# Designed miniproteins, single chains, part 61

Each design is a single chain, and the fold is of that chain. pLDDT is the mean over its residues in the fold that is shown.

## One batch from the design tools (miniprotein)

Design m2104
Fold by ESMFold2-Fast:
Structure m2104 (fold): chain A 61 residues (1-61)
Amino acid sequence: DDKAVIDSALLGGDLGKELGGEITAGLVLRMGAQIARASGAASREAVDEVQAEGDRLIDLG
């Protein structure tokens, strides 16, 4: 479901941030969003939310 996809992506982003900072976290989130979009694993809204957070983190780095 959308919540599971968002929760997994955010956990991956948090791990990415701990290991490599905001840019790494943003790249992890963007990659997750693109995979979810390509596979149809989540709604457009969930994918857009994860993508936006990833883009925000990259812009901050």
Scores: mean pLDDT 76

Design m2105
Fold by ESMFold2-Fast:
Structure m2105 (fold): chain A 88 residues (1-88)
Amino acid sequence: MEKLEKSREASRYSGGNISSIGAQVDMDLKIKKAKEEGEKTGDKLAEVKGIAQATADAMDEMGRARPELREEYERKKEEALKEAEKFL
């Protein structure tokens, strides 16, 4: 029961439900995979693109979970993709 209350408080802090926590965990796993692939191939651009795409996907999912914050998450998504473009 205490673990469920901590998950609810974390969800409230992170944008408001269990789906947004799932999106953050998914993002972390995709970022880790992109870093591992970047190290393996030496392709820094592929690493940066992978990180930006994982962040964009997570922001999109969090925006669906919290429609009232959708515009904020969409801006963060654009910023992540623009950072990747700077390495092009």
Scores: mean pLDDT 66

Design m2106
Fold by ESMFold2-Fast:
Structure m2106 (fold): chain A 80 residues (1-80)
Amino acid sequence: MSADEALAEAIRRATELVSQAIEYEEKGDKEKAQKLYDEALSIVERALRDHLGLPEDEARELATRIVNLLKNVVKEEKKA
């Protein structure tokens, strides 16, 4: 698997987890929502570290920005 393929897969999985997390958040299940957000963040952070060779601090910062972007995109799609 190339770095581009691995990152695309990580983003796809993170998007699914974020979508599920938002559904649990809307239902009031904050514990399940938080676990799903944490899993999405972990998947993106690991992909950035393992496939792009980013340092842990940079990978965590970028992964946080990516997950927040995914949260906004998914929330906008669910409102439509």
Scores: mean pLDDT 81

Design m2107
Fold by ESMFold2-Fast:
Structure m2107 (fold): chain A 70 residues (1-70)
Amino acid sequence: AIEEALEALLAAARAGDAEAAGEAAARLLNALPAEKRDALVPLLRAALEATRAGDTEAAVAAIERLREVA
């Protein structure tokens, strides 16, 4: 479900686990309809980049914005 994928993404971002974050992001993207997918890709990219860089605050902020739309 969308909420489960968001929870997994948030947990991975807080743990600094870029691999788990990528898997959760792919799961979320597959659960979304195409019209919402295009709008959320930039936020997912920002969350993944921040997680990879170890910027937990930026990653969490991007995921919280994503939750408002999803």
Scores: mean pLDDT 79

Design m2108
Fold by ESMFold2-Fast:
Structure m2108 (fold): chain A 50 residues (1-50)
Amino acid sequence: SMTASQKKKHKKKFDLDVDVGMVYIQQAVGMISKDQADAKVAALKAQKAK
């Protein structure tokens, strides 16, 4: 069985991947540029790394 620490890491990665996906959906529908999407993804990764 997975430890609580392993479950937390898996959930954190999943939540990050979902948030990143939403940013790229916004870029794909023309709401933001690729540069803006890349900047938002970098900010999300920095926030989740803390």
Scores: mean pLDDT 74

Design m2109
Fold by ESMFold2-Fast:
Structure m2109 (fold): chain A 73 residues (1-73)
Amino acid sequence: QLSVDELLEKMSKLSLAEMEDLLRQVMSTLPPEQQKQFSQRLLEVQKKLFAGELSEEEAKKEMIELLRETLEK
């Protein structure tokens, strides 16, 4: 199994689409309450990206932060 640090390092090298797939896989391993919070935050980032409020680089950074916060528990 990958450590948290190894997973985050791998994430930093992924495209936005690859990150989205990985985030969906991570969500499936979380408790239901955390899945709901995770999906809400992910949708917020995606909405801002689609509205042009975030660049792809900024959205990617927020997705990495979301994953880090989730895995640090």
Scores: mean pLDDT 75

Design m2110
Fold by ESMFold2-Fast:
Structure m2110 (fold): chain A 100 residues (1-100)
Amino acid sequence: SADEEKSKEIKEIFSEFFDEVLKILSENGLLTAELLSRLTEIAAEANKKLDEAIKNKDYKKAKEIAFEGMRRVLELVEEMAPEATEEVKKLAEKAKKKIE
């Protein structure tokens, strides 16, 4: 269904967002082992929930999960690597626009 395809696209957009966040943090020397571990836990939780939303063909739920995941990533970056906050905010805005 169209909702299944849209839900899969949301997971792909979230994955691309997450990869770009890790790249920015790594290139700026901000990606500590603790930050990487905590970011990976957020992504793993979001991806498990996204997989369930895809199975249920629930596009609205997939969108909510992706937005919550992006928000949690941003909150953690603001706490542990505040220098990257503006760049990560811009990545989240781009990802959100692709989903909307």
Scores: mean pLDDT 89

Design m2111
Fold by ESMFold2-Fast:
Structure m2111 (fold): chain A 72 residues (1-72)
Amino acid sequence: SSLSEEVDRLAREAGRIAEERERFVRDMTDRGNKSTPDERKRLLDEARRFDREAGERVGELADRARSLQDSM
């Protein structure tokens, strides 16, 4: 059914965002560890902001998938 296919698509999209989220946070943390304390703070603040925004997007996808499942 189209609803089941849409739920699967949302799950795959959420997975891709989760992978991008982990990679970005790791990259920023690694760069911070090689930087001055002030630069490290800025990089970690940027990583936290990105992580928060990515988490919100994953939450939105999960909410949409849940709504679609409730319609099945």
Scores: mean pLDDT 81

Design m2112
Fold by ESMFold2-Fast:
Structure m2112 (fold): chain A 67 residues (1-67)
Amino acid sequence: METARKKGLQLEKEGKYREAALRFYWQAMLDPKDVEAWENFAKSLEKLGDPKVAQVERNRGLALAGV
């Protein structure tokens, strides 16, 4: 659990936003109620140049976390 977050943050620090997004997405899939995972996933997408997709995915993740 901690390893997925740790690797995601490390990849983001290295500028590997695509890989970071994938790691945070997997974390969110393992625990859809982990709001932090969805927020980090959205931030990684925003860094990749897709702010509109990031906004949609953030809203979707928050809705899934709320159920």
Scores: mean pLDDT 75

Design m2113
Fold by ESMFold2-Fast:
Structure m2113 (fold): chain A 68 residues (1-68)
Amino acid sequence: MMDALGKKRAEMMELGSEATMEAVKSDEKVAEILNQSARYFARGMANPAKMDDFFAKGKELYEEAKKM
């Protein structure tokens, strides 16, 4: 159980970092969505009770930005 939570937190940290790095290279509109995605991943890591909800929202925004 602890290992699974640690792995998920690491994945959120990695995705949040990637979203932030991509935002620096993107146009303003894409950067805004990527930064929102990164914020959801950060909130998920800080709030284990809402982790799945924030992770799902972060992924939605990240995938949307990737389609632009």
Scores: mean pLDDT 78

Design m2114
Fold by ESMFold2-Fast:
Structure m2114 (fold): chain A 79 residues (1-79)
Amino acid sequence: KEKLREEARRLLEEAREAAREYKRLRAEGGDATRLTGAALRAIGDLLGASLLATQAGDEELVREAEALGREAGLNIAPL
């Protein structure tokens, strides 16, 4: 389970970076293609982090991924 936790943390940090880029582009009025690309990258990393954290039984890490999604205005549910 430790490898799953480490991988989940890595994906969560990648998601934080992608979410910051998404928020920056949104604030700057970036084009729709760049905005969509940043959002999809962040969503993908968040989903990966949440799934691996769930498999590892790390509820705190799952909550961090969910909180990051909410803060960035990104829905990690499939719609």
Scores: mean pLDDT 75

Design m2115
Fold by ESMFold2-Fast:
Structure m2115 (fold): chain A 62 residues (1-62)
Amino acid sequence: SMEELTAKLREVRERGHGEAIIALADAGLLPVSFPTDPERAAAEIPEEKRAEAIALLEAAGV
């Protein structure tokens, strides 16, 4: 869900989770310079890619 994606992106930034940031960029989901505001960052990921982004973040331990 959008709420779950937003929560995970908030945790990534708060923890400085570099591996998760790089994994998102390598997958083409977000640039490494994506907004620090988790709501804006989540909105930049297309709806059809949301489940992929969540799964990737879960695999990274988020």
Scores: mean pLDDT 79

Design m2116
Fold by ESMFold2-Fast:
Structure m2116 (fold): chain A 67 residues (1-67)
Amino acid sequence: METITARLVGLLGRLLAKELGVEVGDVVTITLDKETGKATITSPNGVEIETTLEDAKIILEEGLEIL
């Protein structure tokens, strides 16, 4: 399990912020679980989005700035 802290940026970050109920520029936590093939994105307000590791890689590259 790997945990990454990142800021929501760009167009994909804006779309993700809307789904999480937060704003662009807010910091989120991403947990990658290689055993299950799942990733969880957790907002400061406690909203979670579960996705695949492959989708999480795209989100990390296009929607997030790693801190």
Scores: mean pLDDT 81

Design m2117
Fold by ESMFold2-Fast:
Structure m2117 (fold): chain A 105 residues (1-105)
Amino acid sequence: SSQLEQLRQIIRQTAIDIFTELQTIAREAGDEELLTEISRLQSRTLALIDSLTDYSKLLRMGEMLGIAQMSLWQLRREENPQERIEQVRRLVATMSARINEIQSE
């Protein structure tokens, strides 16, 4: 439906915004391994969003991205570069686990 596609586009854009900020943090830190991991997770996340046909699963994806966005607001206030990168690695691991959960349903 047109409503499902509208929701998908909103969730897709939210994912792009989150991953763009994570990539910027990794790039500014010079962490090429983390940047590669984030880019791969972005590709998997967008592919999953594009494949979902269930309104409920899209809402679940949106909820998880909302939690990730809240974590990013906390990361923006972290002044220690090493702690900031460690928090990004934890967020990426958490997002990867949640994406695997939705994908295996």
Scores: mean pLDDT 88

Design m2118
Fold by ESMFold2-Fast:
Structure m2118 (fold): chain A 71 residues (1-71)
Amino acid sequence: MGLSLEEVLERVERYEKEIEKLKNKDLRDHMLDVLRAGRRRMLERRTVEAGQALLDSVELLLASGKAEEEK
């Protein structure tokens, strides 16, 4: 379950692209702000734990957005 810092950054980049595809502008803007803040914090701390917390948060938000589109 351990991710490298590089792998976490790559996943964040992929999620950013997925977020850009969401139709809800307000949700997109909010999720992008969360991603940017979390990515900045992860790079400053250089810790995998900070990156994992960011990925978990983004995955939850993205899943919620996709669930809305499935309705």
Scores: mean pLDDT 72

Design m2119
Fold by ESMFold2-Fast:
Structure m2119 (fold): chain A 99 residues (1-99)
Amino acid sequence: AIEKLEKAIEYLKKAIEYLKKGDTEKALEYFKKGYEYAIEAADELGKEGRIHLSIALKLQAIGAQFQVELSIKKGDLDGAIKALENLIKALEEIREELE
């Protein structure tokens, strides 16, 4: 789970970098990769018996996907960045609980 959480955080940070540049296509590409790694990390946590953390991570990822897509559709790049920063913080907190 930790390796996939670290990969998710890396890709989400790249998504923020591209949003700051106004490159929404690249930002969404990196967000999708980060999202996929976050879901894979949640699935691994579930297999390890950490069902509560698995569910929490999936809900955080799904909520972030909704907020990022909505913010981009409205041209609210700052809102999209904030949603990604909140997701990164949640992933870092879950990683700390594992170590």
Scores: mean pLDDT 86

Design m2120
Fold by ESMFold2-Fast:
Structure m2120 (fold): chain A 60 residues (1-60)
Amino acid sequence: SVEDLKREREVLEDQRQSLRDYLARQTEAGKLTPEQRAALETAIAGLDAQIKELDAQIAE
């Protein structure tokens, strides 16, 4: 259902925001290695892709 897809999207948006906030905090603190930063950016990009796919499903 569209309602179930919207709920899943909200969960993924919350997870993405949490990772973005974490990345921002750790960047400001100077505590991220290049490897850790790349891993976080990859995780965020993965969530972006999942949200985009859900948006496509909701639009249909």
Scores: mean pLDDT 87

Design m2121
Fold by ESMFold2-Fast:
Structure m2121 (fold): chain A 117 residues (1-117)
Amino acid sequence: SAAREKVEEAFERLMARIEAEQAASLTDEELRAITESLTAEQQRALFAELGEIAREIARELVEELKERPLSVEEVEERIRRKLEERGAMPLLRRAAAIRVAQRREADARMAERRAAA
């Protein structure tokens, strides 16, 4: 549905914003330390928990969008508020830091492969 697509777009925008904030505020060493502090199983559990929270928020927002039209920016702000109310913002920031670390590692491996070719 159009409402679901808008909520998904707003979640992607918020995640990109938090990833950019983590990338700007943390060193490569700090990002690595966060990732290495968690086992692969613990990382999967963290993303699973965040996914469940995101599904509940998406359900609430899809219902709200039936009652009133909201811009993507207004939906993003409501997602942030619902995450704060659930105490889930620290979890989102940690997930974002892991994603940034994984992307930087992938980019470094790609650069090494290009240099070796």
Scores: mean pLDDT 86

Design m2122
Fold by ESMFold2-Fast:
Structure m2122 (fold): chain A 95 residues (1-95)
Amino acid sequence: MLELKKILLAEGLRLYGALSRDKEAFELADKVLEAESWEELKEILAEDKKKVAKALGIMETIIEVTPQEYLPEELRPYSRETLLEAIEELRSMLE
């Protein structure tokens, strides 16, 4: 689903931005959340594939190690399997 993938990517970009002190990552996260279509999302991903890949890696780790009740509220309705599948789908868009 587009909304789930937008939320996952935006959260990953914000975490990456905080850890690396990268202001551009926060700007990219905002663009991701404003995307209205898959075409717009793909264009945003193409702006900085390296930052997107790092964001997805961080989010993958967080999903694997964090109990469901401590995940962001928007992600809690989804199973870990569904969240990790969405990350793999986003990662495939970078190739």
Scores: mean pLDDT 82

Design m2123
Fold by ESMFold2-Fast:
Parts: sequence; structure tokens; C-alpha cells
Structure m2123 (fold): chain A 90 residues (1-90)
Amino acid sequence: GEKLKEAIDELIEKMEEISKKLEGELKLEAEISIGMMKISYGIGLLIGDPEFAAKQVIKIAKELSKTLEGKLKEELEEKIKELEKVLKES
């Protein structure tokens, strides 16, 4: 339970770090994605289903990663894989 929540938090933090390095429409898309992740995470916690939260956060992050290039894309994809691994082990 706790390790899964920590991995979700780490992915959201990486998204926030990436969004600070973006500009224009791509930054707005990243900020909207982060908002959707936080809502999904809050719902998952409220209903006692952190696995639901993890799956939604992964889905949103994967959609955003398709719009990114180079090192930022690689860093986001790495954090997505880390959360997917923790989710599989949970």
C-alpha cells in the first residue's frame, strides 16, 4: 500500500518538474494532466483503492509522454515504468 502511494507521488512530482521546463500549449497540457492525476489519486484514496489511482495516473502520464521529446520524454517514461513495476508487485 505505502510503496504504491510513494511511487504515485514520485510520478506526479516528476510531471510537475517537467511542466516547469515546458512552455506554451505543451505546458498547459502538462498542468491539466497533473490536475487530472491529482483528482484520480484523491478519488482512489477516498474509496480505498490506490490501485485505481495508480492505473489512472499511469494512463494520463502515458498520454502526455506521446507529446514530449528527448530527455523529458525519457525521464517521464522511466517514472511510468517504475510505477507500473510497483503496481504489478502490489
Scores: mean pLDDT 85

Design m2124
Fold by ESMFold2-Fast:
Structure m2124 (fold): chain A 62 residues (1-62)
Amino acid sequence: SAADELMARIMAKFKEILAKVSPKAAMEYLSNELTAAYKAGLLTSAQVAAAVRQANRMLGAA
């Protein structure tokens, strides 16, 4: 779906920023992109929550 493709792109960029810049920059990017997508009706609250949980797991492994 378009939402799955958007989520995949956001998470790919999050991982790139996490690896190349910092955890803080990656989380700021993720927060801004998820908030914008949620406000635009492109992602549900459940999808936003799932992305945040995935990001927190990656931070615990990084």
Scores: mean pLDDT 86

Design m2125
Fold by ESMFold2-Fast:
Structure m2125 (fold): chain A 73 residues (1-73)
Amino acid sequence: EEEALHKQHTENLIKRAEDYIAAAEKAGVDPAVLEQARSLLEKAREYLKNGDFEKASLYAIEAITLARKALAA
């Protein structure tokens, strides 16, 4: 169950990162910042596919943080 909980948590973080990046794109955030956030999201997806939920969550959180800061600017 620990693995299942970590997987679900990581999937939720990735979905949240996708939503924040989409919102940032619609808000006209700098394309360079969007590409950085998308790169982090891609790494999160790769680690999720490989079952590395800790690294996947880390990269997803980094993507969320970057997109949120850009939206707040």
Scores: mean pLDDT 85

Design m2126
Fold by ESMFold2-Fast:
Structure m2126 (fold): chain A 73 residues (1-73)
Amino acid sequence: SMEKELDIKKAKILADDVEKYLQQKIKETTDPKEKEMYQKMLDRVKKLKDEKSGYKEVLDEVVKIVKEIAKLR
Protein backbone atom coordinates (compact mmCIF):
# COMPACT_ATOMS: atom_id res chain seq x y z
CA SER A 1 0.00 0.00 0.00
CA MET A 2 1.17 3.55 -0.79
CA GLU A 3 0.15 4.57 2.74
CA LYS A 4 3.00 2.53 4.32
CA GLU A 5 5.40 5.50 4.46
CA LEU A 6 2.78 7.65 6.21
CA ASP A 7 1.98 4.76 8.61
CA ILE A 8 5.69 4.41 9.50
CA LYS A 9 5.99 8.17 10.13
CA LYS A 10 2.76 8.28 12.19
CA ALA A 11 3.81 5.24 14.26
CA LYS A 12 7.19 6.81 15.09
CA ILE A 13 5.66 10.21 15.98
CA LEU A 14 2.99 8.55 18.15
CA ALA A 15 5.57 6.34 19.90
CA ASP A 16 7.79 9.40 20.59
CA ASP A 17 4.82 11.40 21.94
CA VAL A 18 3.72 8.54 24.21
CA GLU A 19 7.32 8.07 25.46
CA LYS A 20 7.54 11.80 26.38
CA TYR A 21 4.12 11.68 28.05
CA LEU A 22 5.08 8.63 30.14
CA GLN A 23 8.44 10.18 31.15
CA GLN A 24 6.59 13.32 32.30
CA LYS A 25 4.01 11.25 34.25
CA ILE A 26 6.77 9.26 35.99
CA LYS A 27 8.34 12.58 37.12
CA GLU A 28 5.00 14.08 38.27
CA THR A 29 3.42 11.00 39.90
CA THR A 30 3.96 10.58 43.67
CA ASP A 31 2.06 7.25 43.93
CA PRO A 32 4.62 4.38 43.71
CA LYS A 33 2.10 1.98 42.10
CA GLU A 34 1.14 4.42 39.33
CA LYS A 35 4.85 5.25 38.83
CA GLU A 36 5.56 1.51 38.36
CA MET A 37 2.69 1.17 35.85
CA TYR A 38 3.96 4.15 33.81
CA GLN A 39 7.51 2.74 33.95
CA LYS A 40 6.32 -0.63 32.59
CA MET A 41 4.49 1.16 29.77
CA LEU A 42 7.63 3.20 29.02
CA ASP A 43 9.71 -0.01 28.92
CA ARG A 44 7.24 -1.45 26.36
CA VAL A 45 7.59 1.65 24.12
CA LYS A 46 11.42 1.55 24.38
CA LYS A 47 11.45 -2.18 23.53
CA LEU A 48 9.46 -1.50 20.33
CA LYS A 49 12.05 1.11 19.28
CA ASP A 50 15.09 -1.03 20.23
CA GLU A 51 13.78 -4.13 18.41
CA LYS A 52 13.08 -2.10 15.23
CA SER A 53 9.51 -3.42 15.25
CA GLY A 54 7.34 -3.01 12.15
CA TYR A 55 5.19 0.13 11.95
CA LYS A 56 1.90 -1.79 12.37
CA GLU A 57 3.19 -3.56 15.49
CA VAL A 58 4.40 -0.22 16.93
CA LEU A 59 1.08 1.49 16.13
CA ASP A 60 -1.03 -1.37 17.59
CA GLU A 61 1.01 -1.52 20.82
CA VAL A 62 1.08 2.27 21.27
CA VAL A 63 -2.73 2.39 20.84
CA LYS A 64 -3.04 -0.32 23.53
CA ILE A 65 -0.80 1.71 25.88
CA VAL A 66 -2.88 4.88 25.28
CA LYS A 67 -6.06 2.93 26.16
CA GLU A 68 -4.38 1.62 29.34
CA ILE A 69 -3.37 5.19 30.32
CA ALA A 70 -7.01 6.30 29.91
CA LYS A 71 -8.09 3.59 32.43
CA LEU A 72 -5.67 4.78 35.17
CA ARG A 73 -8.15 7.31 36.65
Scores: mean pLDDT 76

Design m2127
Fold by ESMFold2-Fast:
Structure m2127 (fold): chain A 71 residues (1-71)
Amino acid sequence: MSIEEIKEYIQSTLPPEVAQRVLKLIEDLEEGKISIDEFIGRMQELAGEIPDPQQRLALMEATGRILKHFS
C-alpha cells in the first residue's frame, strides 16, 4: 500500500482533527524530523486521547500500515 493510500484511509476513517495530527506526524517522519520510535510513541499517546474504541482501533491499524511502509 502506498503512503498516499494510507493518508486517504486516515482522512476517511478518523475525525478531521485526529486525521490532521496523524498526517503531520507522517510528514515529520518522511522529512526525518522525528524517528520511528518517536513516531510510535506519539501515535500511542494520540490513541490514548481517543475515547471511541472503534476510532482507536482504526488509528492502531493506520499506525501498523505506516510502519510497514517505512520498514
Scores: mean pLDDT 81

Design m2128
Fold by ESMFold2-Fast:
Structure m2128 (fold): chain A 65 residues (1-65)
Amino acid sequence: MEAEKERIIKELEKVAKEFGLEVESIKDDEITLRLKKDSLKSIGGAIAAMGLAFEAGYSLRIVLE
């Protein structure tokens, strides 16, 4: 469902911003996030973003600085 997918993606973008991650790209099947800080908060944000990506039907890629 496209509307639900868009809502989940917006939630993922909010989580990324809150936890110090940057959304590098959103492709049809993959979301790429960059982790800017090696901290427990950023790791927690990455885990939350992974759950949201799976719910929206995307795979998640994490890139470290």
Scores: mean pLDDT 74

Design m2129
Fold by ESMFold2-Fast:
Structure m2129 (fold): chain A 74 residues (1-74)
Amino acid sequence: MSKEEQLELLAEIIEKVLRGEISAEEGKKMVEELLKKGIISEEQAKMALEIIDLIERGDYAGAFEKATELIKKM
């Protein structure tokens, strides 16, 4: 899987959490499953989980900053 495809998968999960289509808990489980399958790195998983936590707390500015960092590390 390409780095671009990995980013698209993580972005889709994060967007679904943002839109309330899935819960933060469900989003985190999806990220953890991708990590267990070796589809994403531990670093990408940690950053995605932090973004979801920030969204759940209503810290959208922090979530945006972490999302920018995730993209730069791809």
Scores: mean pLDDT 80

Design m2130
Fold by ESMFold2-Fast:
Order: structure tokens, then C-alpha cells, then sequence
Structure m2130 (fold): chain A 60 residues (1-60)
């Protein structure tokens, strides 16, 4: 996996939305991985974090 994908996975595991947003700003190709992260965040009932990431994806 690319370093960007690994960094995004680490940010998701840490529930660090600020890091996820910075990574998406730097590398828009992470959109598909970010969509998987949204599904994961919803599965753990972190709708607040999932909504923030979806807003970021919609703005790209």
C-alpha cells in the first residue's frame, strides 16, 4: 500500500479526523479509502466523525 493509504489507516484507527482531513487535502486519490473509513466510523457509531469526513469528500 502507498504511504498515504497507510497514514490514512493510522488516522482512522486513532479517530483523528484532523489528520484524515489533512491527508485528503494532500492526496485526493484517497477518496475511495476515505469512503471505507466513513463506513467503518458509522459501524462503531461515530456518526459525528463520519459526517465530517463526508462533508470533506463532498467538497473535493
Amino acid sequence: ASPSVQALDEAVRALDVDAMNRLLDADPSLQDEARKAVVFLRSIKREDLAEEIEKKLDSL
Scores: mean pLDDT 80

Design m2131
Fold by ESMFold2-Fast:
Structure m2131 (fold): chain A 63 residues (1-63)
Amino acid sequence: SAIAEAVRAAADAEGYVTAGQASAVVNAHWDEVSDEAVRAAGALLRANGGRATADEAIAALTG
């Protein structure tokens, strides 16, 4: 999916994305991301100190 590709492209060399990078992906794909998915991704990032693996972020954003 476009969201999965964008998250992987934003990830660092260790496969992590920051809250800022996740927000940029959501803003670029706002019509493809549900409010529930945004809430889930936000909760994940807050629980993990503002970063998550690309795979975790993709799972939260895509359901």
Scores: mean pLDDT 81

Design m2132
Fold by ESMFold2-Fast:
Structure m2132 (fold): chain A 68 residues (1-68)
Amino acid sequence: VELSEEEKEELLKELEEIEREGVRLAITQGPDAARAAFEARTAELAKKYGFPSAEELLRYYHELLESL
């Protein structure tokens, strides 16, 4: 998948928001609810940005974090 710099920044912001919300859900509703929400939202982002799966989206995210 080939993303523009603007799309990369947007993706990073959306994933940061998902992680933040996941932590909040884990504290308030427990780990199962947090995991379900995380999986659903990462799947939506994968579809939005043209990734074939949430796993490939997360791999790309890790690569972006390494590059900074």
Scores: mean pLDDT 78

Design m2133
Fold by ESMFold2-Fast:
Structure m2133 (fold): chain A 72 residues (1-72)
Amino acid sequence: SSLPPLSVSQHIAVNLHAISLHMQYEELLKKGVSPEEARRLVEQQIDAAFRDDPAARQAALAKFREFVEKES
C-alpha cells in the first residue's frame, strides 16, 4: 500500500537497514536456506527491529522486498 512520508534521517536509516537485511538474506541462501524461508526469517527481523515505528517497518519491508524481487 502507499507509504507515509518519512524524514530524511528515517529514510537513510530505513535504506541502510534494508541493505543490511538484504545481505543477511543472501547469507542465508549461501547456507542452503530456501528463498521462502530466508524471506520469512529476514522479514521477522524487520518486524522486530521496527516494532516501535510502524511507518519505518512498512518502508523497510517494502525496500527489502524490492531488493529480493529485483535479484530473484
Scores: mean pLDDT 74

Design m2134
Fold by ESMFold2-Fast:
Structure m2134 (fold): chain A 85 residues (1-85)
Amino acid sequence: VLSEEIRKGASLLDIDDLVRILQDPSASNSLLFHSLLLLTEAMKQNNDTRYRPLLQQVLDQLLATTTPSTQEVRDELEYMRQYLS
């Protein structure tokens, strides 16, 4: 389950800025993870599916490269996977 703070942050950020970050090949895995969470929550709150393929691509990249360090990180990734499938 995503934190309420992340959900609130999603409502304040420009969707175009989040999309730009997710398309940046120099972005860190941490920045990609947080940007993915924010854009996913923004899309879910607005019932918007326009960026679903980009969100799925970045999620797949993070799942392939991220070693699960905590249960919370794994739960957040699983939540996003279920929403995007």
Scores: mean pLDDT 66

Design m2135
Fold by ESMFold2-Fast:
Structure m2135 (fold): chain A 57 residues (1-57)
Amino acid sequence: MDPEMLARQTELSMRLISAAVERIIAEKEGNQERVEEYQREIDRLSEEIDRLDREAR
């Protein structure tokens, strides 16, 4: 498999984890706007990871 593609997938996965953590923090703070912002970021990153998976096929 392409090492460049794997590196990018790893970076996106780490960013996804960071966004998920921030979303949990925002939920605990009761900041609904921030929860929605991080949820959109999570959705975007998930779509990008799925695109990379499709390119690997």
Scores: mean pLDDT 81

Design m2136
Fold by ESMFold2-Fast:
Structure m2136 (fold): chain A 99 residues (1-99)
Amino acid sequence: MEKQLEEVERAARELLEIARKYKASPEHITLVENAVESVAMAVRFDAPASHIEALINRHIEQLKAEASKSTNPNDKEALLQAVEILEELKKKLVELQKE
């Protein structure tokens, strides 16, 4: 649990830095914050691995959809980099559950 929460906290910090770097719109920042908070809560309440993976996948799909609709290059790039951070978080959380 502690190592999983550390990975979530690291992803949260990286996502905040991306939002700040690209000056992402407030609504897109909210989408990213909601994704991280949802995953953090699932980890804290010992949700099954399959549930956490499905939750992350849902947020990745939402961010990809918003990126494809965005006409702002900065928002699009921020959302796509947020997807990469969430994909890496998913991979690390799955690996930690095998140990």
Scores: mean pLDDT 79

Design m2137
Fold by ESMFold2-Fast:
Structure m2137 (fold): chain A 95 residues (1-95)
Amino acid sequence: DLEEIRRLIQRAIELGRRGDLEGLRELAREAGVPEEIIELGVEIVRIAHEMGDEETAAMIGGALVGVPLQKKLTDEEKIEILRQLLEGLKKIKEK
């Protein structure tokens, strides 16, 4: 159901924006996201909130649910993209 998928993504965006890390984990698990991808995404959301970037946190939250619905990327490719994002954010935070 396309409408249900849209609702899940919107909920994930709002959880990410609020920094509700546990809610985001639960929603991503319900959507069938692998645990390694969930933990990487939640760590990115946590760092974005520590930096005061609620919009980046919201976008990563939405991507945690939206990206697994893509059949074109492997889980390994998704993990690599998230690891690169996490490394980049850490470098920006450390200045």
Scores: mean pLDDT 74

Design m2138
Fold by ESMFold2-Fast:
Structure m2138 (fold): chain A 100 residues (1-100)
Amino acid sequence: SREEIEKLLDEAEDLLLRAYLLISETESPAAVAAFRERLNEIGRLLREAEEAYEKGDTEKAKEYLERAIELLRQMAADFPQIAPLLERAIELLRKVKELI
């Protein structure tokens, strides 16, 4: 349902915010800036997925979700200290993809 999808996206975004806050406390300013740029790209993909879904283009919404998942997987490899938070966000986005 739409409500279930919105809840899962909100939970994923909360996990990404928690990952950012932890990186902000533990990493150099340069590493924090690089992490923020990657989060901004993921945020863009999630917004485009939501827009596509609302317009009834479920195939395009799934493509944006898959691209976001792939970027999150790359981030988890590059930032092992927050990998569990990113892996949980990936699981939530996979569930969103299955619901649409």
Scores: mean pLDDT 88

Design m2139
Fold by ESMFold2-Fast:
Structure m2139 (fold): chain A 96 residues (1-96)
Amino acid sequence: LAEEMAKVGGEGGAAAARDAFLGPEISGELGAGVAAIAGGSAMAAGESREEGLKAAAEGMGRAALAAGGSEELAKKAEEGGNEGTKAAAEGMAAGA
């Protein structure tokens, strides 16, 4: 569950970065790196549903911040768990 959410956020972020890659490659590298970390963390914490969800939320918050999103979005992602990861994923998908 948390693994799937982290994957969706990572896929959206990576796709947005790739589509907008014509600009700074650093944003693409940061986005891909954060997505990979969030996904890997969620997988590793898969045995603990709560820890997996927490890791995904933290990763999404960090990804939203790195993508230049609002601090409010990052805070909501970090605090909101399921709702936070969804909000962060949507923000990143919009290309922040």
Scores: mean pLDDT 47

